# Designs tried in a protein design run: designed miniproteins, single chains, continued (4). Part 65

Each design is a single chain, and the fold is of that chain. pLDDT is the mean over its residues in the fold that is shown.

## One batch from the design tools (miniprotein)

Design m14234
Fold by ESMFold2-Fast:
Structure m14234 (fold): chain A 89 residues (1-89)
Amino acid sequence: KEEEIERLRRAAEHLRRAAALARAGAPLEEVFEEVLRAAEELREVSEEEREEAREALAATENAEIAAGLEAQAAALERKAEAIENDESS
């Protein structure tokens, strides 16, 4: 369970960084790199899935990208906390 909790938290951290980059108007390449790192923490992703994610980001306004990434990070953080709390029982 410890590895799962740590992976979820690292993924959330990468999504938080991606959201901050998007809000700051950083190049989409930098935002996408952080999103890709989060995805790799959760599972292996195919090149096809990576390309689809990049195209989706390019078609979305920076504020919407940031909000979505923040929501995903919060969801992963809640999941990690739930696992940690269950294990502590």
Scores: mean pLDDT 73

Design m14235
Fold by ESMFold2-Fast:
Structure m14235 (fold): chain A 89 residues (1-89)
Amino acid sequence: DVAEEVLRRAAALLGRELTVRRTEEGELVATLSPAIPVTDEATFRSGVALARAVAALAPEDKRKVAEILGVTVEQLEEAIEEAERLAAE
């Protein structure tokens, strides 16, 4: 639920369409549309918000988010650390 909500908000801010549904087996399936052009302001806001929300997730949920985004957990954690550093003036 938290991961789904974070992805929905991040996708909306990034201008991507996110379709999330549960299978009959109870699995969560998420599909992201191709990226569309966004403003720098929207990109920064979504990046910081996503980083903070994902940082609060359990390690297993972070892996699921990374798989949905098409990145590794290591890349996701590096992105979180970078966003936190950029947010801390």
Scores: mean pLDDT 59

Design m14236
Fold by ESMFold2-Fast:
Structure m14236 (fold): chain A 100 residues (1-100)
Amino acid sequence: SLEELQAEALELAERIRELLEEFVANDKSLSEEEKKRIIEGMEKGIEALRANPTAESLLNLAAEARAFAELAKKHGDEEIAEELERIQREVLRIRAQVEA
């Protein structure tokens, strides 16, 4: 089920992207340049994961989800932060299965 784990990880990465698009659309304190960098960074992360889903690329995705959760909390977006923290836990669970 490596293909199933890859598909699940990509689905989680797309959910992170959707949450970040919602965050940057609604947040008034982020600059347009910061918003662009956030979205482009996530797109590159998804591309890397799609090309080669490894335990390392999954660890990197989990670290990004955590960093974005902290950013959302800093800007008062608690619901987005909680969902990103949930996704981080799911990505780490997939990583454990890939390493097995």
Scores: mean pLDDT 79

Design m14237
Fold by ESMFold2-Fast:
Structure m14237 (fold): chain A 96 residues (1-96)
Amino acid sequence: MVKVTIEVGGVPSREVAEDLGRLVRERLEELGIPVLDVKVDYDEKTKKATITVTLAEGVDVELALKAGTIAAEEALREAEKKYGAKLTLEKVTAEE
């Protein structure tokens, strides 16, 4: 199974970090990518969120990286509108 790791800076709270994880899942599912699990880790000191998404069998790493990047960018835009925050997409990686 492929895991996509998304690192976001400027996240004001754990609530926003958890909502980002939900939004990433929703965007991936809209792209036709089945999601098995979403884990959110939030560091209050650095204001960084790490979102780890586990994808279903049959999704390749290249597709996972492309879809994950699109989902992350769209999730950040929606969270910025909802919370009035400025978010930075720092990194997106995909691995088996």
Scores: mean pLDDT 87

Design m14238
Fold by ESMFold2-Fast:
Structure m14238 (fold): chain A 67 residues (1-67)
Amino acid sequence: EREEKLKQITEILKKSGLDDKTAEELAEEIVRTGEGGLIKTARALSEKGQSGKNINDTLKEIKEILS
């Protein structure tokens, strides 16, 4: 279900330090575009100062939801 995936991805992004609005917007783009949304998410997490490992772990968790 699209809504369930959106909710799960949004919660992961919020846990990663993104604000509610940004997390919701990126989650919707990820569900809509796949890789394009993941690239934007990686950039947003990098701009927030997340380590490469934390970014990779977050993206892996999101990819498992998309599978």
Scores: mean pLDDT 82

Design m14239
Fold by ESMFold2-Fast:
Structure m14239 (fold): chain A 62 residues (1-62)
Amino acid sequence: GEEIKEKLMEKAGLSERQAEGVIEAAQSGDPVIIANARKELMEAGLSEEEAEELIRKAAEEG
């Protein structure tokens, strides 16, 4: 929902559209798409653990 979108924007510095894309990727169930979203978060400066936690929460809230 809105909480995970706000966390993605605040922690990773993503735009609203980029945050929505990460949420959609997390909800896809496709391991390749999920891995690409995780990589995007890590490239934005998040640790692997932080990226995985945000991906998991995005998948649970959709």
Scores: mean pLDDT 80

Design m14240
Fold by ESMFold2-Fast:
Structure m14240 (fold): chain A 102 residues (1-102)
Amino acid sequence: DESILELIAKGKEAFEKGDYETAYKYFSEAILKAIEEGDEVFLRDLFSTPYRATEYTGKYGPYLGLHEAAKAAVEGDFELAEELKRAAKEYAEKHPDEVVKL
């Protein structure tokens, strides 16, 4: 059974390789595991972001942003995918002490 961090790491690796379907799968599994385990920090980051917001904040925020970017790419919306990827990267660069290291 994989940890939330291992699932996020696999999702990020797949995303960097352009395998958006695999990235979406692993990020979705991380979200489901956070729900199952009651990870209050992860769930707060997930639910603090308004529906259709492009900037996900907090410890797991950039990876939640990459999850939505992967979904957009799978649906053929590459402009939205790039916007979400850019927002995730900018947040991680501005908040290096907050965002979880993989």
Scores: mean pLDDT 81

Design m14241
Fold by ESMFold2-Fast:
Structure m14241 (fold): chain A 78 residues (1-78)
Amino acid sequence: SAALEAEGRELARRLAEALFGTSDVGALPEEQRALLRAFLERELAEAREDLKKDPTNEKARRAVPVLEGALAELDANA
């Protein structure tokens, strides 16, 4: 949903602030952007695997669109 995608974009900004001291994802050095991407891709892969094992896992059902939104924020600011 658009709301969960927007939540994901905000998550990317908050993670950038927490890990690197800036919420401006577009201003991240390439090395820091790659680390954030790798983290988000790992989290998304785990959430998708959890959802395959248990389709009723509400945490995984919510996490997938949020993490996809976070990755979309990185791609838009590449």
Scores: mean pLDDT 86

Design m14242
Fold by ESMFold2-Fast:
Structure m14242 (fold): chain A 99 residues (1-99)
Amino acid sequence: MEAVEAVEKEGEKGVAALNALPDSASREEILKVAEEQFGKLAKTVAELDPEKAPEVADILAEALSETAEALKKNSSAEGKKKAAEIFREATKKAAEIIK
């Protein structure tokens, strides 16, 4: 229970960090913030559930790849919005794995 809540809270921080970026932020800046936030989420899982951390790391790596692809196909403002949505869905998947 506490592990799931901690992961969900870290996920909320990641979404908030992406949404806090200005619409003028470059695709590279958005991707850097996403990488930093996925890293924090992965660290939280590794500390709370080291047995499931590799499975979660694979999901977060796939989500980061989807984020990079979305940023290539969209404007910076739309790419930022899609990055936040991808991050939110990856957080849900991570939370389900550690339940």
Scores: mean pLDDT 84

Design m14243
Fold by ESMFold2-Fast:
Structure m14243 (fold): chain A 111 residues (1-111)
Amino acid sequence: VAPNNLVGLENTSGVLTAAAGATVTVTVTFSSKKTTTATLVMKVVSGTADISVNGVTAGTNLAAGETAYYKVEVKAGEVTTLTLTVTNTGSTTATVAYGLTDGENAVPAPG
C-alpha cells in the first residue's frame, strides 16, 4: 500500500444523513507529513443538498449521484480541521458520503 501524506485523526470518512429541511455538520481533523493538497470528496447518495466546507460553498442543490470537492493546501506538521455542512434542500431525507484524500490515496480511518 502506498503511503499517504495525510494522517487521519477524526471523521476522515463517513456518511451524513439530513432530514427534510435539516442542516447537519461534521468536523474532519487530520495532520500532514508534508506540504500538500488535501481534497474532501462529498457525494450525494440520495435526496438533494447544499454542501459547504468552512463556510465555502462546494455545491448547491446537488442531486443523487453528484459529487462536490473541497481542496486546501496543508502544511507539514500542522493539524487541519474542515467543517463539512450539509443542508437538505429537498422534501426527502438526504444522504452524503464523504472522504478525505491526498489526491493519490483515501485517508484511512483513525485507529
Scores: mean pLDDT 80

Design m14244
Fold by ESMFold2-Fast:
Structure m14244 (fold): chain A 80 residues (1-80)
Amino acid sequence: SAARLARIRAAIREAIAAVNATSATPLTIDEATLERLARALAEQPVTEENIAVLLSVYLPQASPEQIRALARLITERLRA
């Protein structure tokens, strides 16, 4: 649904902002990548493992530490 995709996009943006607040190497995501990642996440069960795998594909420049932090934060936000 459009509402679910909007919520996933918001969760990704908020997680990136939170990770960037404590990271020396800030992550950026363009609108096209954000849209693709949000759609991919919408097709998967909301688990930290599934989210981490997708993040590693769509944000290949992110460190393993950043991927773990993002996966945790996105999972927390999507669980409501």
Scores: mean pLDDT 84

Design m14245
Fold by ESMFold2-Fast:
Parts: C-alpha cells; sequence; structure tokens
Structure m14245 (fold): chain A 66 residues (1-66)
C-alpha cells in the first residue's frame, strides 16, 4: 500500500466525519505507512475491526523492539 493510497482513504474518512486539515491527513498517512499498514488492514478497519489491526501492529512493534 502506497502513501498516496493512504492519503486518499484518509481524505474519504475525513469527509465522512468532517473535513480535516491537509497537514493532519499527511501526518496520519505517513505514520500508517511507517507501521506497514496494508490494504487488507484498512478494509478491516472500515468493517469496524480496527482493534484487531492495532493488536497485530502492537505485536510487530514488540518484535522490532526486542
Amino acid sequence: MTLEELRELLREIAREFGEAEESAIEAAARMLAELGLTREDLEAIREGRGEEILERYREKAEEALR
């Protein structure tokens, strides 16, 4: 998943909940890209399974820190 795909998805989400500042969308997209978020992960978040995704990234962060 690319940074541009993350930006587009975040813009769609922001539009649904109200407009967000461009810098905030960019910062969020960069953070998610650095965490290695995939398209499947974003689809799971859209389906309300965000906690499952956060759990998997927590495990990845733990592995990276050991």
Scores: mean pLDDT 65

Design m14246
Fold by ESMFold2-Fast:
Structure m14246 (fold): chain A 86 residues (1-86)
Amino acid sequence: MEEKKKELLKGAEKSRALADALAAQSAALKAQADALRQQGLLSTPEQAAKLFEQARELQIQGDAYDGLSRMAYSSAKLAEERAKKL
């Protein structure tokens, strides 16, 4: 039982580390999208259209990484709860 509990806790730690990495990547992509939107406001209409499209793509990717991060956190929490019942 102690061995199985340690394995669940190690799995939870790895899932939390993955969740933190995914959350950081999400934040970086969203920050890059914001920077492109600001650059678009200072650009020609043709350049602005391209920058706003790129910003939208980065925002979608950032949102996807945020979702994956939340799933990884949920997995870690479930493993920790299972370890407590052992």
Scores: mean pLDDT 87

Design m14247
Fold by ESMFold2-Fast:
Structure m14247 (fold): chain A 82 residues (1-82)
Amino acid sequence: SKEKVDKVIERAIEELREAAKKLPEMKEKLEEAIEKVKKSKDPVERGDILAEALVYLADVNPELAEEVRERLGKAVEEAFDV
């Protein structure tokens, strides 16, 4: 459902904000991704933007990217009751 997808996207935006605080060198690119997600109305496009941001995060800091993916996986499980 849209509501469940929106919850996961909201959590992903929060994770990218926290990553930007920890990695100042990525702040501009992560904030740009957050703005693009907020401006998009298409769930698929929003997901693609977030996926690209996570790939970039993994290239710069693979350990933090793994932690973010783990927390987002948990958020998906909580949102979709699986």
Scores: mean pLDDT 80

Design m14248
Fold by ESMFold2-Fast:
Structure m14248 (fold): chain A 81 residues (1-81)
Amino acid sequence: MKSALRVAEIMMRNNVGAPLEDVLESAEQLAINLGIDKKDAQKVVNTFRKVAIDKLGKSLSDPLTQDDADRISKLAREELE
């Protein structure tokens, strides 16, 4: 879980300007390729999607901003605790 969360946070910070869904799909795939459990990777990425849509009113096709990356990561950490 903690490793999957870290991968998602790194991918968010490194892909500002990309569509949110593309960043999340890439984060899930990178986590799996690094040997992180697929269920943990999916849980983290689904939590990021849920937070972005439900709490921040974001579209998954919207370009990721730095502020969005920071806020989504913070709220997802709180949700996964």
Scores: mean pLDDT 84

Design m14249
Fold by ESMFold2-Fast:
Structure m14249 (fold): chain A 83 residues (1-83)
Amino acid sequence: KEKLREVALLAEQLVKDADSLSPKDLATGANYIAKKAKSTGTKAGKEAAELANQAAKYAEQGDIKKAKELLQKAAEILKKAAE
């Protein structure tokens, strides 16, 4: 439960910071969120990791808006699972 809350907070912070980050930094952050989410060993963590990995790919392509939307969805999944 604690690990899900921690990853949710990290994802929420990355979404908030997305407007201030370069595409490369956003992609790096998204990949880090994916690793952390996967490490929880939960279904919610797996779903969030997949979304975060997709967000990293879109960020690398310069689609920051879509990357941000996917990271927001990942954060919501993790936050709900942490309740």
Scores: mean pLDDT 83

Design m14250
Fold by ESMFold2-Fast:
Structure m14250 (fold): chain A 80 residues (1-80)
Amino acid sequence: SAEEDKAEEKIQEIAIKFSKEFSEEIFEEFAKTVREMIVLTKQGKLEEMEKLFDEFKEKYPEAKKYVEEVRKILEELAKS
């Protein structure tokens, strides 16, 4: 849908900014986590998505701002 396409575009912009500040190794984990969060959101599994979000924040607290922006986009998408 158009809403899903816009959400993925915004998430891609966040990923580009993340890649400029963090190592390739941390970026790959972020990208994997974000992909899984998108899939869970599309499936309506919001509790499982929040668990992945919390686990990433615990492992990488310095990157919390980026994953919080992704969560906000996915929360808005889930309300559509």
Scores: mean pLDDT 84

Design m14251
Fold by ESMFold2-Fast:
Structure m14251 (fold): chain A 78 residues (1-78)
Amino acid sequence: LTPREEVEVGLALGEIYHAIGKIDERKGNKESAVEAYKKAAELYRETAQRARGIDPELSRHAEELAKQAEEDAKKVEE
């Protein structure tokens, strides 16, 4: 994969895990939801770092998504 492709794949994987978290939360599977949200946040943060020199807008967007996933995890844990 090129660096640009790695960034695009990273963002897509983050979005998939974030969606899994939402589904598990709706099903009442709190532990699985938290795991998925944390994995999404990790992938988004890695993507943001890789995107910095390639696509600054995508980097900023990924940072925002990471914060959102972290907040989603905290809400479920409480």
Scores: mean pLDDT 86

Design m14252
Fold by ESMFold2-Fast:
Structure m14252 (fold): chain A 79 residues (1-79)
Amino acid sequence: LSEEELEKLKEILKEKLREKGMSEELIEKLVTPAMIRFIKTFLEGGGTAGDIARFLGISKSTASKIVEAFKEALEEFEK
């Protein structure tokens, strides 16, 4: 991902995460360039919400919302 692509994806992802009830503090943590690259690569490699939950030390329900937000954001970004 280029810097321009990261900024666009960050904006879309922020909106999707807010729609799912994430706090601004958690959103800011998740939309860093390093975190976006990590989660995107992990999901593209077949990673699941359960794997994200274990890795980040969060609930499976929160991880599922994060995964859904990323999938929605990536679909919107690619169109």
Scores: mean pLDDT 80

Design m14253
Fold by ESMFold2-Fast:
Structure m14253 (fold): chain A 84 residues (1-84)
Amino acid sequence: MLKAIIKALPTPRVRAALAALEATGLAEIKQLSETEYEVTFEDTPAVRAALAALAATGEVGIKVYDENGKLIGQATGLGAVLLE
């Protein structure tokens, strides 16, 4: 299982993209705050596509960690810039 920390603006498009990620059944979403989520997921094409769709909104920042807590990928959008 991989983990992602997502910083997201609370917009309808981000909510729709998060719902699509949850709908894969391969990701567990835990809300940490109004704008921050922890996602535990299986590395599958469906989950990668859902995370790419989230990043494509431009309203999120995503940091992906492996099972040992090592940063293995990131995407920076407006949410990451404004919320950091």
Scores: mean pLDDT 77

Design m14254
Fold by ESMFold2-Fast:
Structure m14254 (fold): chain A 76 residues (1-76)
Amino acid sequence: SARLREELSTLSLDELRDLALQVFDEMLARSTVLSPEEKEESRRLLRRSLDELVAAGTPEARQTLIDLTVALREGL
């Protein structure tokens, strides 16, 4: 959604990370096909990836955070 991307573009890197993690955790909580160990590993990998993007602080990292957040929201 163009509107969603525009709204996300106003958020800080930290806010984008926190939102992406929130949406992903909601997806994991509803999953009945992943084991608890697979859920923990998936959460750990995403959190590390998002933290690295925030630490990079580049325009490209910001765009990746927006793209990931849109994909997670539209995948729900």
Scores: mean pLDDT 83

Design m14255
Fold by ESMFold2-Fast:
Parts: C-alpha cells; structure tokens; sequence
Structure m14255 (fold): chain A 93 residues (1-93)
C-alpha cells in the first residue's frame, strides 16, 4: 500500500461524507440510509462517525508519511464503509 492509495481513499471518503451532510437534515438522511442498508438509524449514525474517525486517522498517516499495520486495517474498514454508502446513496437518487 502506497501513500497515494491512502490519499485517494481519504478524498473518496470526504466526498461521501460531504454528500451525506449536503442531502438535508442529518436525522432524515440517516433514516433513509438505514432503510436502504437494512440497519437501524443508530447503526448508520455510528457508521458515519466511524468513517469520519477512520478518515482522520488515515490523514494523520499521510502527514507522517508512514503506513503502520493499523493504518492498513483502517484503510480496509474505511473502503468497505465507503462502498456501502456509495451503493446506498446511488439508490437514494
């Protein structure tokens, strides 16, 4: 894994988060995403918070110019969350 791969994922994750936050009131967006994903609104809110945390941690890895084994795990987790949200957001359009 290269730093450039982390940068691409961070950019994609920020784009997804911006799209979620721009769609309307947070509670309404979370309810719509929960229906599409087949989970609770509380679980969607936790998934969004987790993605924010992972993106922040990966940005710190980019600033350090060092990728630890934990950063690789964070990358894989963030990638899965981004893929789930991309699919759900496409269904909302």
Amino acid sequence: MEIEELKKLVDEGKKILDEIFSMGPFAEVVEKLAEILGVTPEEVARMIARLQTLIDRLENAIKRNEITPQDRRDYEEAKKLIEKFKEALEKLK
Scores: mean pLDDT 86

Design m14256
Fold by ESMFold2-Fast:
Structure m14256 (fold): chain A 111 residues (1-111)
Amino acid sequence: KEQLKKLADYYYELGKKYPQVPFFYVNAAELYLEIGEIEKAKEVVDEGLKINPNHPDLLLVKAIVYYEEGKIKEAYELIQKAKEHPSFENLLKDPYLAERVKKIEEEYKKL
């Protein structure tokens, strides 16, 4: 877990240095979520979305942040927005994203 935090911090520093590369913000935010640093993940994904507001990976990571905050409706709405992008089907090949998307959609249907 300490190694994952160092890796997340490293990707975040790369994102600040190369803000036009959304990959660094996506990986940093996912790693912060994995270690339970929800506020830090939120900060990172919001910075990435400010630069790339329609990037589907960043939208999905923001949806996971909303879900961790208990904002299930907002999480679901961001997943629907991400589905408008043709790359969305390829994002679901990542089991981390696929599992969280499925869980959020299932929880929303129970509301």
Scores: mean pLDDT 83

Design m14257
Fold by ESMFold2-Fast:
Structure m14257 (fold): chain A 60 residues (1-60)
Amino acid sequence: MDDARAQQQRVQQMLQQQDWQGLAEIHRQDAEELRSRGDDKGADFMEQKAKEYEELAKKQ
């Protein structure tokens, strides 16, 4: 197994703990990384996910 993205495992752990704020932060960081690579669609998708997690954190 290559350690290509430890963030996938961290996301799973945060989902288990309902750490919506942490999930939002990780997805915003992923969006910035994808944008730096020219993947605007991937970046937009991750930003949307971060926004969804931020809304969940506010409602809890």
Scores: mean pLDDT 75

Design m14258
Fold by ESMFold2-Fast:
Structure m14258 (fold): chain A 87 residues (1-87)
Amino acid sequence: SRAEAEAVAETLERLAEEAEKASPFEAEILASLAVMLLTILARYSEDPEIAEAAREAARRIGEAAARRDPREVAEALREAAERLRAL
């Protein structure tokens, strides 16, 4: 539902705030938590737009995490939250 997407977006914003202060190791953990939440949202969402946005957000956060830069992880998390709220 849109309410579940909003709750996930709120969580992603909190993770982004933590990622800004994080070490590369901590940022990778935060990104992993975000990918897990987005994967669950995509799996249980009956709205195909929410499911697609969640899958795309998870992919982008994973790519940011692979670059080992906490700033890129924080940016990807904020972008994911904004995209989910725009639906």
Scores: mean pLDDT 88

Design m14259
Fold by ESMFold2-Fast:
Structure m14259 (fold): chain A 87 residues (1-87)
Amino acid sequence: MSKFEDLRHLSEQEAKDLLEKEYPDFELKLYVVREEEFTFPNFRGIALKSLGFKVGDKVIIAVKKGVDFMSAILSTDPNVVKFFLVG
């Protein structure tokens, strides 16, 4: 089972609009998974690799406003961080 929601059936803009409506208390960051992030991973690269994302995937990372990004990623708490595959 995927640990993230696949929204590739929507455009990037439609996915953003949907997520802004569903998660208004979250800050949305669009991220493209790069080969370098998996070769020399930081905490974000490690998290994305462990969740099963591939190089070239477009990911929206939603982090609850007021929570530190690294702390949110490390917590894996769905109340403070969510991951969405977009296309």
Scores: mean pLDDT 74

Design m14260
Fold by ESMFold2-Fast:
Structure m14260 (fold): chain A 69 residues (1-69)
Amino acid sequence: SAVDELIASLTEEHLAVLRSVGVTDEAEIREVAARLLAEGLPVTPENLRRVALRVQIDRGMRLIEEGVS
């Protein structure tokens, strides 16, 4: 999988960026990788941070939707 190959290519610096944004779950890391590939973005600390923030926002929105009837 291209997503799994991208995750395997991540450096300690890249993983530290993800952790700094609160992305620590394997599923969330996979979602960040999938979005980078879908958007055609190069794997840089800046792009990882930006995409990870969007993943966290989407996660927050899902939690709100689950709590509201």
Scores: mean pLDDT 78

Design m14261
Fold by ESMFold2-Fast:
Structure m14261 (fold): chain A 73 residues (1-73)
Amino acid sequence: REALLAAAEAHARALAEWLRTEVGMSQADADRVRALAVAAARAYLAGDEAEAARLNEAALAISRPAVEAALAA
């Protein structure tokens, strides 16, 4: 469990850095996506799949418009 959570935190950190450096998201928005992704991983590991899905959708709601805008530019 802890090894999987550490891997999820590392992936969330890499995603947030990519969103900030390549997509041009603010540090605050990138950090929020990171926090939501980690919270989703924690919920999934706790067996709360509904909460994990909700948190993942919240992270996508923040990141998706910024990624789409960057790709359209």
Scores: mean pLDDT 81

Design m14262
Fold by ESMFold2-Fast:
Structure m14262 (fold): chain A 59 residues (1-59)
Amino acid sequence: SRRERALAAGRAGEAAGTRTAIATGDSQLGKQVGDETLRREAARAGLSAEEAREAALAA
């Protein structure tokens, strides 16, 4: 469903951000990489970054 795709994109961003923050020790860089990953995955699914963020927050 659209919601499942949005949640998947949001979760992909969270995972990428967390991995980057742990690997670099830089939480701000982690946030930037997470946001970029979320936007890219949302776009691939035909969704806005906003919809993906809202789905992840609501889960």
Scores: mean pLDDT 84

Design m14263
Fold by ESMFold2-Fast:
Structure m14263 (fold): chain A 55 residues (1-55)
Amino acid sequence: SPVFPVTDQRDVARAIAEAVKLGMVDYETARRVAAQFADPEARELALKGIEEATK
């Protein structure tokens, strides 16, 4: 997509959770990145996904 709307942050949120699951990004770093999302739905999705990936 040549234009990245707010919904693209949700795809990034899923990718971050997957990266944590695969051991490519540590939990603390992933949470800090997730907290910076401007889209509150993407932030919530990332934080939930990161928690699930580490259990």
Scores: mean pLDDT 75

Design m14264
Fold by ESMFold2-Fast:
Structure m14264 (fold): chain A 75 residues (1-75)
Amino acid sequence: EEEKRKELEAYRQRAEAAQRGADGSKNVYDELKKLTEKEGDKYKEQADREKSLHDGATRLAEEYQKKAEEIEKEL
């Protein structure tokens, strides 16, 4: 059980790190989206890139959280 508790903690930390990355990319995306509305397509490619990073990081956070939940249920 001790090994599973350490593994659970590791996945929780990874999920938190991925979520922080997702939140950061979302904030940048929201800012770039507002700039795109004011100045046209100049920032559109950067906004699309940040959206992709946000989506990817969100999936990773969800994956790590599910792993943590699976381990927690075994404890």
Scores: mean pLDDT 82

Design m14265
Fold by ESMFold2-Fast:
Structure m14265 (fold): chain A 55 residues (1-55)
Amino acid sequence: SVKEEVEKLIEELRAETDVARQQAIGQDIAKLLLQLSPEEAQKYVLELSEARAAA
């Protein structure tokens, strides 16, 4: 499902150390978020923000 793909990409983003790859994964996540409801997309946007702030 789209949700499973988003969650997988967020985990890959958390493990990635290369900035260029982090940006590419982030773009893929952003594209998938457009396929979700606004409320579901907002949840994952917050998780992405937390992951980036912790890095």
Scores: mean pLDDT 77

Design m14266
Fold by ESMFold2-Fast:
Structure m14266 (fold): chain A 60 residues (1-60)
Amino acid sequence: EMEKIKENIQAAKRRLSKADEGALTVLLLELEVLKKFASKYSADLSKEADDLIEEAKAKL
């Protein structure tokens, strides 16, 4: 599970760098869910997801 969360965070980082406004909206919803799961395993992973959420919001 933790390894899957790390993989999803890395995939989200790649998606964020290429995303237009519509893709950013979808990614934000997915990142909110990912943050919830990450918080059960690691504060660092939860923070990475939160940082990506803030970055995505800044691009909107």
Scores: mean pLDDT 79

Design m14267
Fold by ESMFold2-Fast:
Structure m14267 (fold): chain A 68 residues (1-68)
Amino acid sequence: SVEEINRLLSQLSREAYEQFIAEAAAITAELRAEMRRNGKFSDADRAAMRERAEALVLERARALLAAQ
């Protein structure tokens, strides 16, 4: 859940947290740019992007927690 992810991230150093947020924002921006180039703006496209973003967020959060 978002609550659990936020709780985990709050236990990290400020530097690691800021890096994580910046990386997540960059990934989202890249996915949006790809959607614009391909002209894909359907509900299904948005759902797929959300699913990908959530998977990446979870993976990154776990990796950062393990590194602490």
Scores: mean pLDDT 75

Design m14268
Fold by ESMFold2-Fast:
Structure m14268 (fold): chain A 68 residues (1-68)
Amino acid sequence: SMVDKLKEALDKLLESLEAQKASLTPAQLRSQLEAIRQLAEKEADELNLSEEERKEVMEYVDRRIAEI
């Protein structure tokens, strides 16, 4: 599904960011995580996801960000 593909793309970005976490300041990490969150919102809009699908993606991203 488009939801699963978007989640996969976002996971790759978050994994790349987590791999470089030790080299970032807390402020830089926060800024990069916020940029990924905003990208998720933009991609969901561009893919014309339903309200339910958009909520699923954003809840997933927020959970993943909380783990970093």
Scores: mean pLDDT 86

Design m14269
Fold by ESMFold2-Fast:
Structure m14269 (fold): chain A 66 residues (1-66)
Amino acid sequence: MDPKELEAEVAIALARMVRGILKIIGDDDTAAAVDRGIDEAEALLRAGRYDEARRTALAATRAGLS
């Protein structure tokens, strides 16, 4: 696996974990925003845009924690 691909996959996994926590605590609006960021990051990952996928997933995670 490309190291950048792995970094992007890890960043997406972290965003999914944050989304899961938000749904459990009932912050549905923030969870929906994180879901959109995850979908975008996954599309970038499939396109081979690993650095962009990683940054997008980390931005989604940051939004979920704000």
Scores: mean pLDDT 84

